# Ledger of designs, part 29: designed miniproteins, single chains

Each design is a single chain, and the fold is of that chain. pLDDT is the mean over its residues in the fold that is shown.

## One batch from the design tools (miniprotein)

Design m984
Fold by ESMFold2-Fast:
Structure m984 (fold): chain A 95 residues (1-95)
Amino acid sequence: MEEEEKRERIREILERTAETLRELAEEAIKRGIGGPAAEKIVNMSEEELEKRIEELVEEGVKTMSMEEIEELEEKLRREEEELRRLREEEAERKR
């Protein structure tokens, strides 16, 4: 049960992190500051990303504690909130 909870939570963290990174890379490219690293993130295929997430989930279940998972969830929540604010700022600038 605890291992299944870890898998689910780690998978959600990784999926949300990947989504947030893609969105940040897209915003960086729009602002002219993304460079090659951001382009690589945006150009990753969904299949490649999904396979990597699955590998990291299995590794994370074995190596990460519940406390580390909670810390990552909190950090991700804050990063998602920051991205939302950046997008709101961009929308206002284009008025």
Scores: mean pLDDT 73

Design m985
Fold by ESMFold2-Fast:
Structure m985 (fold): chain A 76 residues (1-76)
Amino acid sequence: AAAAAEEARRHAEKAIELAKRGDLEGAKEHLLRGADALSAVDPQLAEQIREAVRRARTPEELIAIAEEIRHIAEAA
């Protein structure tokens, strides 16, 4: 659990940096990897995150998803 949460947190932090640089594809890939890490703890939450990533169209939306992943990982 702790290792999966830490992996998800690292992916979320990387996604924020990539989104700020305008790399939306890179940010989405890291958010999906973060969701995959969280699926070991909460498969339903992981799928909700994947759906949010698929719908996101702006850096701001991707950063918001990444901050939610960080919050969830820190609470795990």
Scores: mean pLDDT 84

Design m986
Fold by ESMFold2-Fast:
Structure m986 (fold): chain A 86 residues (1-86)
Amino acid sequence: SAADLERMRELLEEIKKLYKEFKELVKNNAPLEELQKVVDKMGELLDEIDAITKKVQSPEAVAIHIEAGAIYVLAVAMLVVKKKEE
């Protein structure tokens, strides 16, 4: 539905905000526990996007899911690298 697609857009914007926050935290050498909390929150939002995507059959819904997943994977990769650099 239109409401489901709007919810997906809101979730993607929140993931983008969290990713921007995550990059600033990495730059400022924030504790690993704080970085993990941001990644975990992004994962929760991505799970909600995935659940909606299974119900909404549209190119826009698929594109939002792909974009959200890509941002999440980058954050996870950065966290893995940061854990190895401690």
Scores: mean pLDDT 88

Design m987
Fold by ESMFold2-Fast:
Structure m987 (fold): chain A 94 residues (1-94)
Amino acid sequence: MLEPIDWGLEGRKPEDVAELIKIFIEEVVLNPEVSPEARANAVKNLTDFVVQNPEFAAAVVPVLKPALEKLSKDEDPIVSEAAKEGLERIKELE
C-alpha cells in the first residue's frame, strides 16, 4: 500500500508545484541510484497527486508525462509497469 506524500502545497502556484515535482522526478524517479521499488512508488504517488489535484494538472502533466514515457521503457518491470499505468491514468486529464 502506498503512503501519501505530504507535498506541502498549501498556497503554492501550479508553476511552483511543477518545478518541485520536476526536481523530485530528477532526484528520485529518474535516479538510477534509487531502488526500482522506491522509483515505482514515487511514480504511483506522483500519478495519484495529479489525478487527485486536477488544478495542478495543466502545469504538472507536461513535466510528468515525458518522465513516465522514458520510464515505460525501463529495464525493471516494476518501474516500467508503474510508468505505463501512470500514463493511462493521466490520459484522462489531457
Scores: mean pLDDT 78

Design m988
Fold by ESMFold2-Fast:
Structure m988 (fold): chain A 74 residues (1-74)
Amino acid sequence: SLAERLSEITGMDLLTAESIVDQLSPEQQEQLVKFLEENREKLSPIELAKMASKLVTLLQQGMSFEEAVEKVLG
């Protein structure tokens, strides 16, 4: 599942990962996981988890995935 993959990438527990996935559309879920996998070699699991949380917050505020990524990366 996407929640299991998110848990594996970030080191967060499965319950937290399931909560994040449940807050996102299917398209946003795929975009988030792909982004985190692409950055897996550049960032620690803790940094990836923080980035995921910030991205989820911005997406829930109605920001596009591209705009959310730009805001998170600076």
Scores: mean pLDDT 82

Design m989
Fold by ESMFold2-Fast:
Structure m989 (fold): chain A 91 residues (1-91)
Amino acid sequence: GSTPEGVLEDAKKAVEAAKRAVELAKKAKSLAEAIGAALLGVGAAFLGELVLKNAEKYGGSEETKELAKEAIELGEKAVKLGVEAVRKLGA
């Protein structure tokens, strides 16, 4: 949200989403699962970016900024793993 507390909650949700996306990408056994994991990774990375910008704008804590950066990194990792799975399963 637009409050420091709301941004922290958004950061925690972004990290959880990103971690789930990474796990799904690693376990993907179908093209649909691989695509789904990559899309979840994109969403988590975008949410992390939004949280980071809001934390800087609304005075979010160092914890909030660290969580936002973690969500971006994990989201990007999920996208890479999902794309690799798509290439392997779609061949």
Scores: mean pLDDT 85

Design m990
Fold by ESMFold2-Fast:
Structure m990 (fold): chain A 74 residues (1-74)
Amino acid sequence: MAEVAPLVEQLTDKDKSVRDQAALRLALIGDPAAIAPLEELYRTSKDARVRQDALDIMVIIGGEEADAALARLL
């Protein structure tokens, strides 16, 4: 919960290394609690790169919650 929220915020960081590390950690943890914040990030971000990262991470996490979110976004 608390650990997932800071990682999602780091996906918008100015530093590519911070973004890459956050994306990797979210994917490795695979916590479905990340799906709702990632869906919100996809909807609100004006940066195509951030939207693509959010989408890719949701695909990697997978499961029913991710499938439902991806169906709404795609």
Scores: mean pLDDT 81

Design m991
Fold by ESMFold2-Fast:
Structure m991 (fold): chain A 108 residues (1-108)
Amino acid sequence: SLSKLSNVEKAYLISLTVRNLGKRLIELAREAGLPEEVIEQIKKIMDDGLKKIRELVKNGASVEEILKVAKETIDKMLELAREAGLPGVDQLREEAENIFKELEKLIK
């Protein structure tokens, strides 16, 4: 059970989830031929979200607050990809929701 992990270790797993989902989205965006400016903006959203998670951990924020920021970060990245015309974004959103749902069960 991951529920026995420290908040720092749980935050690491949440950050790893954001990074892995974000990298997958960026790869799909490149393969689909989205403009480099859009890909750079998606990367910036991911980097800004990960920075915010690091600041929250440093300030002793709850796992729930860190999860909220992680989900908001992925939602912003997916919405930008959707607006730019990435095919399959709804399936990737469902995958992300399922990953976060399972992560929450393990760390809570």
Scores: mean pLDDT 88

Design m992
Fold by ESMFold2-Fast:
Structure m992 (fold): chain A 99 residues (1-99)
Amino acid sequence: EEEKIRKEAVILTIVADALRYTDEGKYDEAIKLAEFAVEQAKDIPEVLPYALTALARAYLKKGEYDKAIEVAEQALSINPNNTKAKEILDEARKKKEER
């Protein structure tokens, strides 16, 4: 369906914006955008892991390690080959174990 393809493209654009905001240190804005992308992608398994990965990265960079772990594990449950989600999970676990 053309509408689905268009919606996927819009979601991926929002994911890209969330990742950019995370890189800029705008973590709360990145989280809001990524949460919106996750909500839009909930019934679209092709793009949902990308939205979850962006959300996990925003939580990681903000220092919310438990939330980053939870969201990254959710992304990996959908796509076990998601290397970015695995990297976020491994980094969040390592950071959580630091003093």
Scores: mean pLDDT 87

Design m993
Fold by ESMFold2-Fast:
Structure m993 (fold): chain A 67 residues (1-67)
Amino acid sequence: GKPGTAVAAGAGAGGGAAAGGMLGRESQFDKVTVTGSRGTATAPASDGAGLRAAGGVATEGSILQAS
């Protein structure tokens, strides 16, 4: 999955940053997200994905397909 990962990672990082910054302006980096996943226990804490859904665009289909 390494080939093309750079593009996917760039799109994911840029997309998330842009979207989160504009529409959520730290919604993804808000305490609700940090507090829930602070201990790195993403799955056992709050199923990580659901927690990111609160701030919203952590993963993209592009990164999933590339990986």
Scores: mean pLDDT 41

Design m994
Fold by ESMFold2-Fast:
Structure m994 (fold): chain A 104 residues (1-104)
Amino acid sequence: MDPETLKLLTEAGVYHLEAAVHAVFGERAAAAGDLDTAIAHYEEAIRALEEAIKLAEKALEIAKKNGDAFGVREAERQLEASREAKAALEERLARARAEKAARA
């Protein structure tokens, strides 16, 4: 794998892990009825995934330019995973916001 591709995918992976931690904290807060804390964690998780996607997109572009077929496959896999996780979190955020509005 190209060293620059590896560096960017590693950074993207760290942001993806940060998002996963925020998602877990958001779920725990929601289960406890603390919708404000749940919303805040889901928003931070989505922000982290946006950075992960941005870095993985840069990694994909560099891997393609360098003919790094392995780096291309890994970047595409990581992009798909981060985009799927973001979509799921956007649904959770929308549900938490709707529940909070219904309680007002």
Scores: mean pLDDT 92

Design m995
Fold by ESMFold2-Fast:
Structure m995 (fold): chain A 88 residues (1-88)
Amino acid sequence: MIKKLQERYDKILREAAPLLSPEQLAALRASHDATLKALAEGKSLDEAIQAGNDAMSHLPAEERRRIAQVYTASAIRVIGDEIDEELA
């Protein structure tokens, strides 16, 4: 459900905020917004992921790599917390 994905994205952005510049954080937010918009329009998950990638395509590859690295670390923490809440 889009609402649960939005809540997860908000948690990921909070975790990522101290690790990214304001510009990098804005780019990650725009990527998340593009993915959520695509899903709301009834596009496939692959199309929604592509929309998120396209939102960051103007950035240099090194910047995109840094954002992806921070996103992955933040997402692992958030998903870990969700699993702990579900199992507890």
Scores: mean pLDDT 81

Design m996
Fold by ESMFold2-Fast:
Structure m996 (fold): chain A 70 residues (1-70)
Amino acid sequence: MPYLQLVAQAANQEEAFAILMKALTEFESLEERVTFLQAVADVYGISLNQQLLETDPEGAAREIAQQLHS
């Protein structure tokens, strides 16, 4: 998926977060958003709380962006 590659190419944490949030706006359901965020985390070896993905997708996206640019 194009967003998976774009997130890795982000210059900083804020850019990565913006890309993830933009991707989330393309999905109509929570299930699709959770699936996307889990796929990003899995591809880049990021460990996330599954409950966070379901209850706070924005928070999960922020954590992914932070871990990619730590």
Scores: mean pLDDT 78

Design m997
Fold by ESMFold2-Fast:
Structure m997 (fold): chain A 87 residues (1-87)
Amino acid sequence: MEEVERLTRKIEELSREAERAVETESREEALERLRELSREMEEYERRRYELLSTEEARRRREEASRYAAESLLEIGREVDEELERRR
């Protein structure tokens, strides 16, 4: 999680620098700066995406496990009810 936060901060910083470059620098200097910033931002975005994809996969697996546990508890209740009726 801390790594994702660092990458997010870097992406935000580069994005803000790009906006400032467009406003404050000559058009040629702004274009050169934007190319450099865009290239670095793509690198950080790609790395952040890979980390987020893994975390999302983990979360979905955990949710599926919770569904299975709840289903087993419901089945257990039905079995107990059936056994009670047979007495």
Scores: mean pLDDT 66

Design m998
Fold by ESMFold2-Fast:
Structure m998 (fold): chain A 111 residues (1-111)
Amino acid sequence: MEEVRELGEKAIEAVRAGDLERLREYLEKILEIVEETEDEEVALLAAEELLRVAQEALRVGNLEAVELAVEALERLLEIAKKKNFSKEVLLELEIILGIARIILGVLKVIS
């Protein structure tokens, strides 16, 4: 859990710096943790951190960073489905992805 939070903070810093290469690296590391975990709470925390990345990308107006966060959330949901996580957790992940997709849509209209 702490490792996911630290990677999320680093991803947000990469968004603020406009460093899309580092952002991709931190997003991949978060997804690797989700692939290796049996803990649904770790997957939910990862999704919440990815949503924070999308929110920060919206704040700074970085469309590509929002797209990367949405793609990472889509991959996270697919990992969770393959792991047969609970219906409740899958629903929460779908809601988080839905919010991130709304953020992407808003930024596309403003840009």
Scores: mean pLDDT 88

Design m999
Fold by ESMFold2-Fast:
Structure m999 (fold): chain A 92 residues (1-92)
Amino acid sequence: MEEDKRALEALAAALEPLRPAVRAAFAADPSLAAEAERRAEQVVAANEAAVELSPELRELVREIAFLIAGGVLAGLEEEVRAALARAAEAIE
């Protein structure tokens, strides 16, 4: 439980530097924001179907999924992949 929260917090922190670029992409094409939110909701729903999430963990999963989807949609797939790799290294 605490280890899961730490892993999610590390992942969110690794993805945070992508937020300004994601925001700029969404300002240029608002349809990307709607698609990112839709994908984030699907990830949250899939996780809640498998395991019960506290409200705090649910919000972390949603934010992480939103930044990943937003980054990919903004054309930052490589940066998203690098951020995920850094987070994985940090929790080991």
Scores: mean pLDDT 79

Design m1000
Fold by ESMFold2-Fast:
Structure m1000 (fold): chain A 75 residues (1-75)
Amino acid sequence: VEEDIAEGEALFRHIALAMKAVQPEAERLGVPPTEAMRAAISAAVDAVNRFGPDAPEEVIRQLALEHLRRVAERL
Protein backbone atom coordinates (compact mmCIF):
# COMPACT_ATOMS: atom_id res chain seq x y z
CA VAL A 1 0.00 0.00 0.00
CA GLU A 2 2.78 2.48 0.81
CA GLU A 3 4.46 1.62 -2.49
CA ASP A 4 1.16 2.29 -4.29
CA ILE A 5 0.77 5.59 -2.41
CA ALA A 6 4.34 6.68 -3.21
CA GLU A 7 3.90 5.89 -6.91
CA GLY A 8 0.55 7.68 -6.97
CA GLU A 9 2.02 10.78 -5.34
CA ALA A 10 5.01 10.70 -7.71
CA LEU A 11 2.75 10.28 -10.74
CA PHE A 12 0.64 13.26 -9.62
CA ARG A 13 3.76 15.42 -9.11
CA HIS A 14 5.16 14.29 -12.47
CA ILE A 15 1.88 15.11 -14.25
CA ALA A 16 1.89 18.60 -12.69
CA LEU A 17 5.50 19.23 -13.80
CA ALA A 18 4.84 17.83 -17.28
CA MET A 19 1.73 20.02 -17.66
CA LYS A 20 3.76 23.13 -16.75
CA ALA A 21 6.33 22.18 -19.41
CA VAL A 22 3.85 21.34 -22.22
CA GLN A 23 1.21 24.09 -21.80
CA PRO A 24 3.19 27.05 -23.23
CA GLU A 25 4.84 24.91 -25.95
CA ALA A 26 1.48 23.34 -26.92
CA GLU A 27 -0.03 26.82 -27.32
CA ARG A 28 2.93 27.85 -29.49
CA LEU A 29 2.65 24.70 -31.66
CA GLY A 30 -1.16 24.82 -31.91
CA VAL A 31 -1.66 21.50 -30.09
CA PRO A 32 -5.17 21.18 -28.56
CA PRO A 33 -5.36 21.21 -24.73
CA THR A 34 -6.65 17.61 -24.64
CA GLU A 35 -3.67 16.34 -26.69
CA ALA A 36 -1.27 18.40 -24.55
CA MET A 37 -2.75 16.80 -21.42
CA ARG A 38 -2.35 13.35 -22.98
CA ALA A 39 1.32 14.09 -23.73
CA ALA A 40 1.89 15.24 -20.14
CA ILE A 41 0.25 12.11 -18.69
CA SER A 42 2.22 9.82 -21.03
CA ALA A 43 5.47 11.57 -20.07
CA ALA A 44 4.68 11.26 -16.34
CA VAL A 45 3.98 7.51 -16.68
CA ASP A 46 7.15 7.11 -18.78
CA ALA A 47 9.22 8.91 -16.11
CA VAL A 48 7.89 6.71 -13.28
CA ASN A 49 8.48 3.53 -15.32
CA ARG A 50 12.05 4.48 -16.32
CA PHE A 51 13.33 6.41 -13.28
CA GLY A 52 10.91 5.62 -10.44
CA PRO A 53 9.19 8.11 -8.12
CA ASP A 54 12.34 10.27 -7.72
CA ALA A 55 12.81 11.15 -11.40
CA PRO A 56 14.59 14.53 -11.70
CA GLU A 57 12.44 17.52 -12.68
CA GLU A 58 14.60 18.16 -15.77
CA VAL A 59 14.08 14.57 -16.98
CA ILE A 60 10.32 14.96 -16.59
CA ARG A 61 10.42 18.22 -18.60
CA GLN A 62 12.47 16.60 -21.36
CA LEU A 63 10.14 13.60 -21.60
CA ALA A 64 7.09 15.90 -21.62
CA LEU A 65 8.47 17.93 -24.54
CA GLU A 66 9.41 14.74 -26.44
CA HIS A 67 5.89 13.32 -26.01
CA LEU A 68 4.38 16.67 -27.04
CA ARG A 69 6.57 16.77 -30.18
CA ARG A 70 5.32 13.31 -31.20
CA VAL A 71 1.72 14.42 -30.67
CA ALA A 72 2.32 17.57 -32.76
CA GLU A 73 3.90 15.49 -35.56
CA ARG A 74 0.82 13.23 -35.61
CA LEU A 75 -1.53 16.19 -36.00
Scores: mean pLDDT 77

Design m1001
Fold by ESMFold2-Fast:
Structure m1001 (fold): chain A 76 residues (1-76)
Amino acid sequence: MEEIEKKAKEYFELGQKHFDAAIASLEAGDTAAARQHMLEGAKAYNKAKELATPEQKAEIDKAFDDAVERAARVRG
């Protein structure tokens, strides 16, 4: 369980990092970089959910939805 929990956290953090980078790229006008980061972030969040407990899945889903909404608001 410990190794799986650590990997879930790593993927979750990777997903957040990619979405933060995507938002920064959109603000800079780099739509191509933003799209790449969104794809990598979505993959990381999906991997985190596969490894997560039901409680963690709810938190991951909320974080993913929040990140997608923030990126959508910045999308130019």
Scores: mean pLDDT 78

Design m1002
Fold by ESMFold2-Fast:
Structure m1002 (fold): chain A 84 residues (1-84)
Amino acid sequence: MLPAEVVARLRELLARAREALAAGDLEAAAQALEEAAQLLVATGDPAAIQAVQDAIGAASRQPSLEAALRTILDTLEAFVESNS
């Protein structure tokens, strides 16, 4: 399981990304998701690193930036929920 402080920060970043996407602010959403991905990779947890790679891979198959960012958000939220 991820450390409680990492989970709390991830939830803040993912909530920020969700709010930005709802507002149509794709730049703010991308910045929040990039910070969340960097935090997950920094943990050194193989499952967290794999979740980031899976999210990026799934996003690269999306037809638009908005769909790609939403895919990353959904993937990372699911990972945090299962590992917190």
Scores: mean pLDDT 86

Design m1003
Fold by ESMFold2-Fast:
Structure m1003 (fold): chain A 82 residues (1-82)
Amino acid sequence: MAEEYREKAAEAAEKGDWGEASYYGALAGKEAALEGGGEEGVRMAEETGRLAREKAKDRRSAIGGEAGAGVGMAYAGALGAG
């Protein structure tokens, strides 16, 4: 469920693990889009997650990982899947 991924993303972010945070944030966005029935949202979440994961592999890409996590979590919240 998107909410579970959002929680994991938040926990990873609190630990400073932006790679995990961006990954779970993207998963939260993708799950929320699926639950909300948005095929377009799923495609955007997949693309965002892919880019965030690539950036998170670089230690200097901490900002990229943080942005990816934020976008995924915000997307999950905005869809309010329910």
Scores: mean pLDDT 59

Design m1004
Fold by ESMFold2-Fast:
Structure m1004 (fold): chain A 80 residues (1-80)
Amino acid sequence: SEEIERLGREAEEALAAGDLERALALVRELARYYLEVEKDYKRAAEAYAQAARIAAELGDEAAAAEYAAKSEELLAKYKA
């Protein structure tokens, strides 16, 4: 999807610029798109794992734990 490629590029640009809040929002959109539109549990899990790392860098340990748990849940669904 061109939308996935666009969101991915914008997220990488935000990370390179150090705009972690924007990067988290874009990675969250990417994860949601993979999960809800593409039904791609593996890529959605990877995007949530990235969201967890960004949230941790922002100091939001609760959000980081939630995203990490969601990533593990989706990987389990992918492997089932």
Scores: mean pLDDT 88

Design m1005
Fold by ESMFold2-Fast:
Structure m1005 (fold): chain A 69 residues (1-69)
Amino acid sequence: MVKKKLEEALELLKEGMSPKEVAKLLRDFIENSNLSEEDKEILEIVAIGLEDSDLESAIAMLEETLKIL
């Protein structure tokens, strides 16, 4: 589930959605989904990273994160 959600987030960034908007979507997903504590923490860490990133850095971060998931 986490990997699929991050793949969706990466696609939105590539379509030109801002990292802050994508971070908000990830937080909304965490709040409305029955996820494990580990999955919630991974998505929260990614959302924080996106909020502090420009578009290019956000794309690079998610691509690298997806390689290790």
Scores: mean pLDDT 82

Design m1006
Fold by ESMFold2-Fast:
Structure m1006 (fold): chain A 94 residues (1-94)
Amino acid sequence: SHKQKALEHIQDAIRTAQEALRRSKDPRDREALEETIRHAQEAKRLLEQGDYDGAIEHLHRALEAASRVRDERAKAEILEHLKEAIWHLNKAAN
């Protein structure tokens, strides 16, 4: 289902961000990663409760935070997972 695929992409974005956070010593990079994780986790919670619109809003906030990540490889991977999650939720929510 689109909801299940969105959940998988959100979880992949969180995992990638957590791995990048463990490697990062740059305070600005760490701040962007922590904000990305926080919004992605909130999106997951809302989606599990059936709040598709709330989940999409928090995924967009996660995208904004992820755009400030300085680890280029982690940034690209996180952004793609977040975009895929939004795409699947737009298909599920109409």
Scores: mean pLDDT 90

Design m1007
Fold by ESMFold2-Fast:
Structure m1007 (fold): chain A 98 residues (1-98)
Amino acid sequence: LAATLAELERLLEEFRRRAAAGDTEGMLEAVGRFLALVLEAADALAATDPEMAARLRELAFELVELRTRLAEAPDDREIQEELLRKLEEAIALLREAA
């Protein structure tokens, strides 16, 4: 889990850098990889902390919807800010589980 947290924090930094550069493909890729890791962490926690696993899966669903919206409106700052907020929320939840 500590290794997963470090990678998620790195992907959050990558998302910020790509957003600042206007790199839509880079933002979508960073969110996609982040989402995959959140779902892997939820699966790993499902037996020991099913409530945390459910919260992570709910957040992953929200990230999928926001990623789709970002692809449709890549210059929408509000969508970028909401994505950033949800990425930070996922990291905070996983820190509680670690």
Scores: mean pLDDT 85

Design m1008
Fold by ESMFold2-Fast:
Structure m1008 (fold): chain A 100 residues (1-100)
Amino acid sequence: SSMEEQRRKAIEEAVARITGEVLRKIGDLLTEGIKRHSSERDWKKLAEILTPESKELNEKLVKVLNEFEKKIEELKNDPSATVEDIEKLTEETLKEIEEI
């Protein structure tokens, strides 16, 4: 019972940390993209310039998140899986997002 509670909390923390990193990555794209194109005052043109970068980031993020979702579900359904297994998957996923 205590092990199941610890595993549930580890999964909740994993989702929160990964969500935070995804939001940071999106924020960085928007902030740095605007800085790179700071001379562009036409917001419509700026959006057109940033759309391909946003699409590429989204495609890479979706791939990493789909793999994480698959692996976390495998851990949820494995009675031998530990908190350490969940933490390892979380750190590996965070590193993959950072490397995008």
Scores: mean pLDDT 79

Design m1009
Fold by ESMFold2-Fast:
Parts: sequence; C-alpha cells; structure tokens
Structure m1009 (fold): chain A 102 residues (1-102)
Amino acid sequence: SSFQQQLEQWFREAERLVRESVERLLRENPNIDQEVVERMLEALKRDLEITRRQLADAESLREAALILSSFLVRAVGYETNVELYSKTGNEKLFGIPEIPPY
C-alpha cells in the first residue's frame, strides 16, 4: 500500500540520517574508545529493531512520525553520551541511555 511505502521510505531516511551522523561523530572524535563505540552501535541497532516493529503497528502517518521522531531523539542521546565520554573519560556521568521497554 502507499501507506506502507511511505513508512518504509521514512524509516530508510531515518537510518540514513543516523548513519551519516555517527560517521560524522567518529570522524570528528577519532580517539573515542572502540568499546564505547560498540556499545552505542548495539544500542542503536536494538532501538532500530524496536522502532521498525512499532512502525509495523502504526495506524496513521502522525503516529509513525511520532515513533520515528522519538527514535531520532534517542539516537542523538546515544551519540551525545559517546561524545561526552570521549571528552571527559567519565562513563558513570554520561552513560549510554537505557532503551525503554515496549
């Protein structure tokens, strides 16, 4: 359906934006600990999978937009925590945010 095609397009665009943002973060912060990067990527992958499932159950474009915008806000949170850790070395102060259960 046109609705499902729109959701797939929006989801692919969200994936592209996050990928480009992560690539920029790593380029601008070359000394980020690889273990911290791996934890961020794992959190993003897990959140993407949850987001894709929520989109499959979306009943309107408005609901889909809210699901995707919430994901993008959390993605920025993961990236910000990794950047702060790279600058401070303090994992306890700027830990990667926990993904909410659904």
Scores: mean pLDDT 79

Design m1010
Fold by ESMFold2-Fast:
Structure m1010 (fold): chain A 87 residues (1-87)
Amino acid sequence: MEVEKRMREMKKRAEEAAERGEATEEEREALRELQLRMLSSVLAELGRRDDLERIAEQLGISVEELEKYYTEENKAVVRKLLEEELK
């Protein structure tokens, strides 16, 4: 589906751009957003809200910023991305 394809494409492009030394500010922000969504969605899947504060501190962001990615939609997207990656 569209969101899953976008996330995979963004991750691949960010990795390729970083390898070339061509990573733009937009690409770094996109990769960071993807990481935040994955972390928040995994924590949501595990029912581990208590870990949100610790993860936010490690990333240097607020808990509120991380919580906005703590959604059912992002959880479903991460599940599919994990299935693809485990192939």
Scores: mean pLDDT 62

Design m1011
Fold by ESMFold2-Fast:
Structure m1011 (fold): chain A 100 residues (1-100)
Amino acid sequence: SAATLEEIRRLAEELSRLALRLLSGLHHRGQISDAEYNAFMGLLSALHQAIQNRDFAAARAQAEALRARLEELGARVPEVSGEVDRMLALLDRLLALIDA
């Protein structure tokens, strides 16, 4: 539905805002590499593109890849586990709406 698509877009936008803030900070402090930062930004961009194209299979794949990378980041940098958990909750809700 149009309402579901709007909620998906809203969740993806909120996720990107939180991710940019966290990942830019970590990258600036040298806690993640250029390659890691670019991988996260690439997945977020690909997720947004898939949603815009209504390619929910691609959106699911990008969201699952992003989830895996965020889980690894939270395990490696425990200080940001709270921010990671918030982003994982948004991804879980996004995936639930895609699967509905």
Scores: mean pLDDT 89

Design m1012
Fold by ESMFold2-Fast:
Structure m1012 (fold): chain A 60 residues (1-60)
Amino acid sequence: EAEEALRGAEASLEDAIKYAKEGKTRQANIELIAAALHYVAAGDPEKAREAIKRGTKAIE
């Protein structure tokens, strides 16, 4: 279960970066939130915080 949540987090983070590059800021933010939630579900809230910090810098 944790492995599945971690895979979901990574996929959502990749989608967030892709949407940000395309200028789709709202979709990028939705995927970034999804990635953070998946990291929390995987039992790694520190990685969730780090993903939010890095994603926010990448988007804007």
Scores: mean pLDDT 75

Design m1013
Fold by ESMFold2-Fast:
Formats: sequence, C-alpha cells, structure tokens
Structure m1013 (fold): chain A 62 residues (1-62)
Amino acid sequence: AAQEQLQQRLEEIRRAAERQARRLVEEGKLTPDQARQLVDRTVELAEQLLAQGSTLLVVPEK
C-alpha cells in the first residue's frame, strides 16, 4: 500500500541520516545530541515532503 511504501522510504532516509550523523560524530564535527537532532529534523522534513510529493509520483522511472 502507499502508506507502507511511504514508511519504507522514511526508514531508508532515516538510516541514511543516521549514517551521516554517526560519521560526523566520529569525526568530532557534531556531538551525539546535535547528531540526533539533525536526524530527527531530516526525517520530519522528509515525511512532510514525501506526503506532498507522493500525489505527484504516479509511475517510477528506471
């Protein structure tokens, strides 16, 4: 279902954001708290954009 696909995409975005944030923490560029906030904000924005963009996306392209 569309809702299930949206959740799967959000999970992928969350994992990508978490990997990026973890790398920045390991490099000493961010604190763990700042990294968590970055991930949370990224997921929130992605959820809003996907909810709006899902009505535009009709057919996936190769």
Scores: mean pLDDT 72

Design m1014
Fold by ESMFold2-Fast:
Order: structure tokens, then sequence, then C-alpha cells
Structure m1014 (fold): chain A 74 residues (1-74)
């Protein structure tokens, strides 16, 4: 529906903006590349699947970024 499409677009834009901010904050670190890769996965999810999938992809992206940060600080 049009309402579901708008919700998916809004969630996708918010998630992408958050991940882009994370990548920019860590621009000189290896974690920035991980954030960019995960951002592209969230964007693809929003275009094809829907809001639940965008939420799941965003949570997975944040977990992967946290793991990469932990490894870089080791």
Amino acid sequence: SESEKKATEGLTKTAVSMLDSWAAFHADQPVAAVAEEQRDKVLASGKKIGPEAVGQATREAMRNIARAVGEAEK
C-alpha cells in the first residue's frame, strides 16, 4: 500500500543516514568500510522487502559495526 511504501522509505532514509554518520565519524578507520557495506545492504532491503526487513538489516548492521570496532581496538 501507499502507506507501507512511505513507512519503508522513511525507515530506510533514517537507517541510511545513521549508518552514513557512523561511516563519516570513523572515516580513517577500517570500520568505515564495514559501515558503508552494511548501509548498502539496508538500502537494498528497503527497496525490495519492506519495513520489517529494514529494521532487521539495520540491527544486524549495527552489530557488525560494533564487532569491527571491538576488533580494531584490540
Scores: mean pLDDT 65

Design m1015
Fold by ESMFold2-Fast:
Structure m1015 (fold): chain A 57 residues (1-57)
Amino acid sequence: AERTARVLKKVALENPDKITPEQLREATEIALRSLGVPEEEAQELADKVADEVKKEI
């Protein structure tokens, strides 16, 4: 779960012109939920990834 979030964060940082932090949040939540992560945990990880990308951009 955490590994998937880290990979998506890296892809977003390498392609800042192609994906917004909000789009990254939504994509991360969907990906984590598809892997069986509980909704609340998926939302928390997705929010964290989006916030970290906002700080780096």
Scores: mean pLDDT 75

Design m1016
Fold by ESMFold2-Fast:
Structure m1016 (fold): chain A 67 residues (1-67)
Amino acid sequence: AAVAELKAYARSQGYEFKDEFLQTLVQAAEGDLNLAKGLLKQTLSDLDASQGSAESNKALAYVEKAP
């Protein structure tokens, strides 16, 4: 599936996004995986200016832990 491909790509770049966000990129690209990857790269470039990957991984580790 297109979303799974984008998710794998994002992980290879050190980021984890939810399927909903990746589905939005696929929709914006009208189902074109290569165009969707281009849009993802633009998004990553904007975020990468100040974002650290370690915090994203930590947030995921705790997001499903019962309070």
Scores: mean pLDDT 66

Design m1017
Fold by ESMFold2-Fast:
Structure m1017 (fold): chain A 90 residues (1-90)
Amino acid sequence: MMSVEELRKYLIEKYDQVIQEAKEKNYSEETIKQIQKVKEEAKQKLDEILKKYEKGEISEEEAKLEMKKINDEALQKINEIILAEIKEKE
């Protein structure tokens, strides 16, 4: 089972992988910037949850649930950005 800190690191590494794959597929600079913006917004939200957990304001289960919600929202936004890029090339 991942710790809250390990989960945060894992999710950020996943966003970095998506950005790297977008660059490898030669997606537009604007598309890459939009994905980077989603990552930065998600990272800030994940950092707030981690700080609340470290201060004992929320439980480990609550922190992980909130991080999952942040990730689900970020992945939805990234998917919409990628679909827009693909449609421009069809």
Scores: mean pLDDT 85

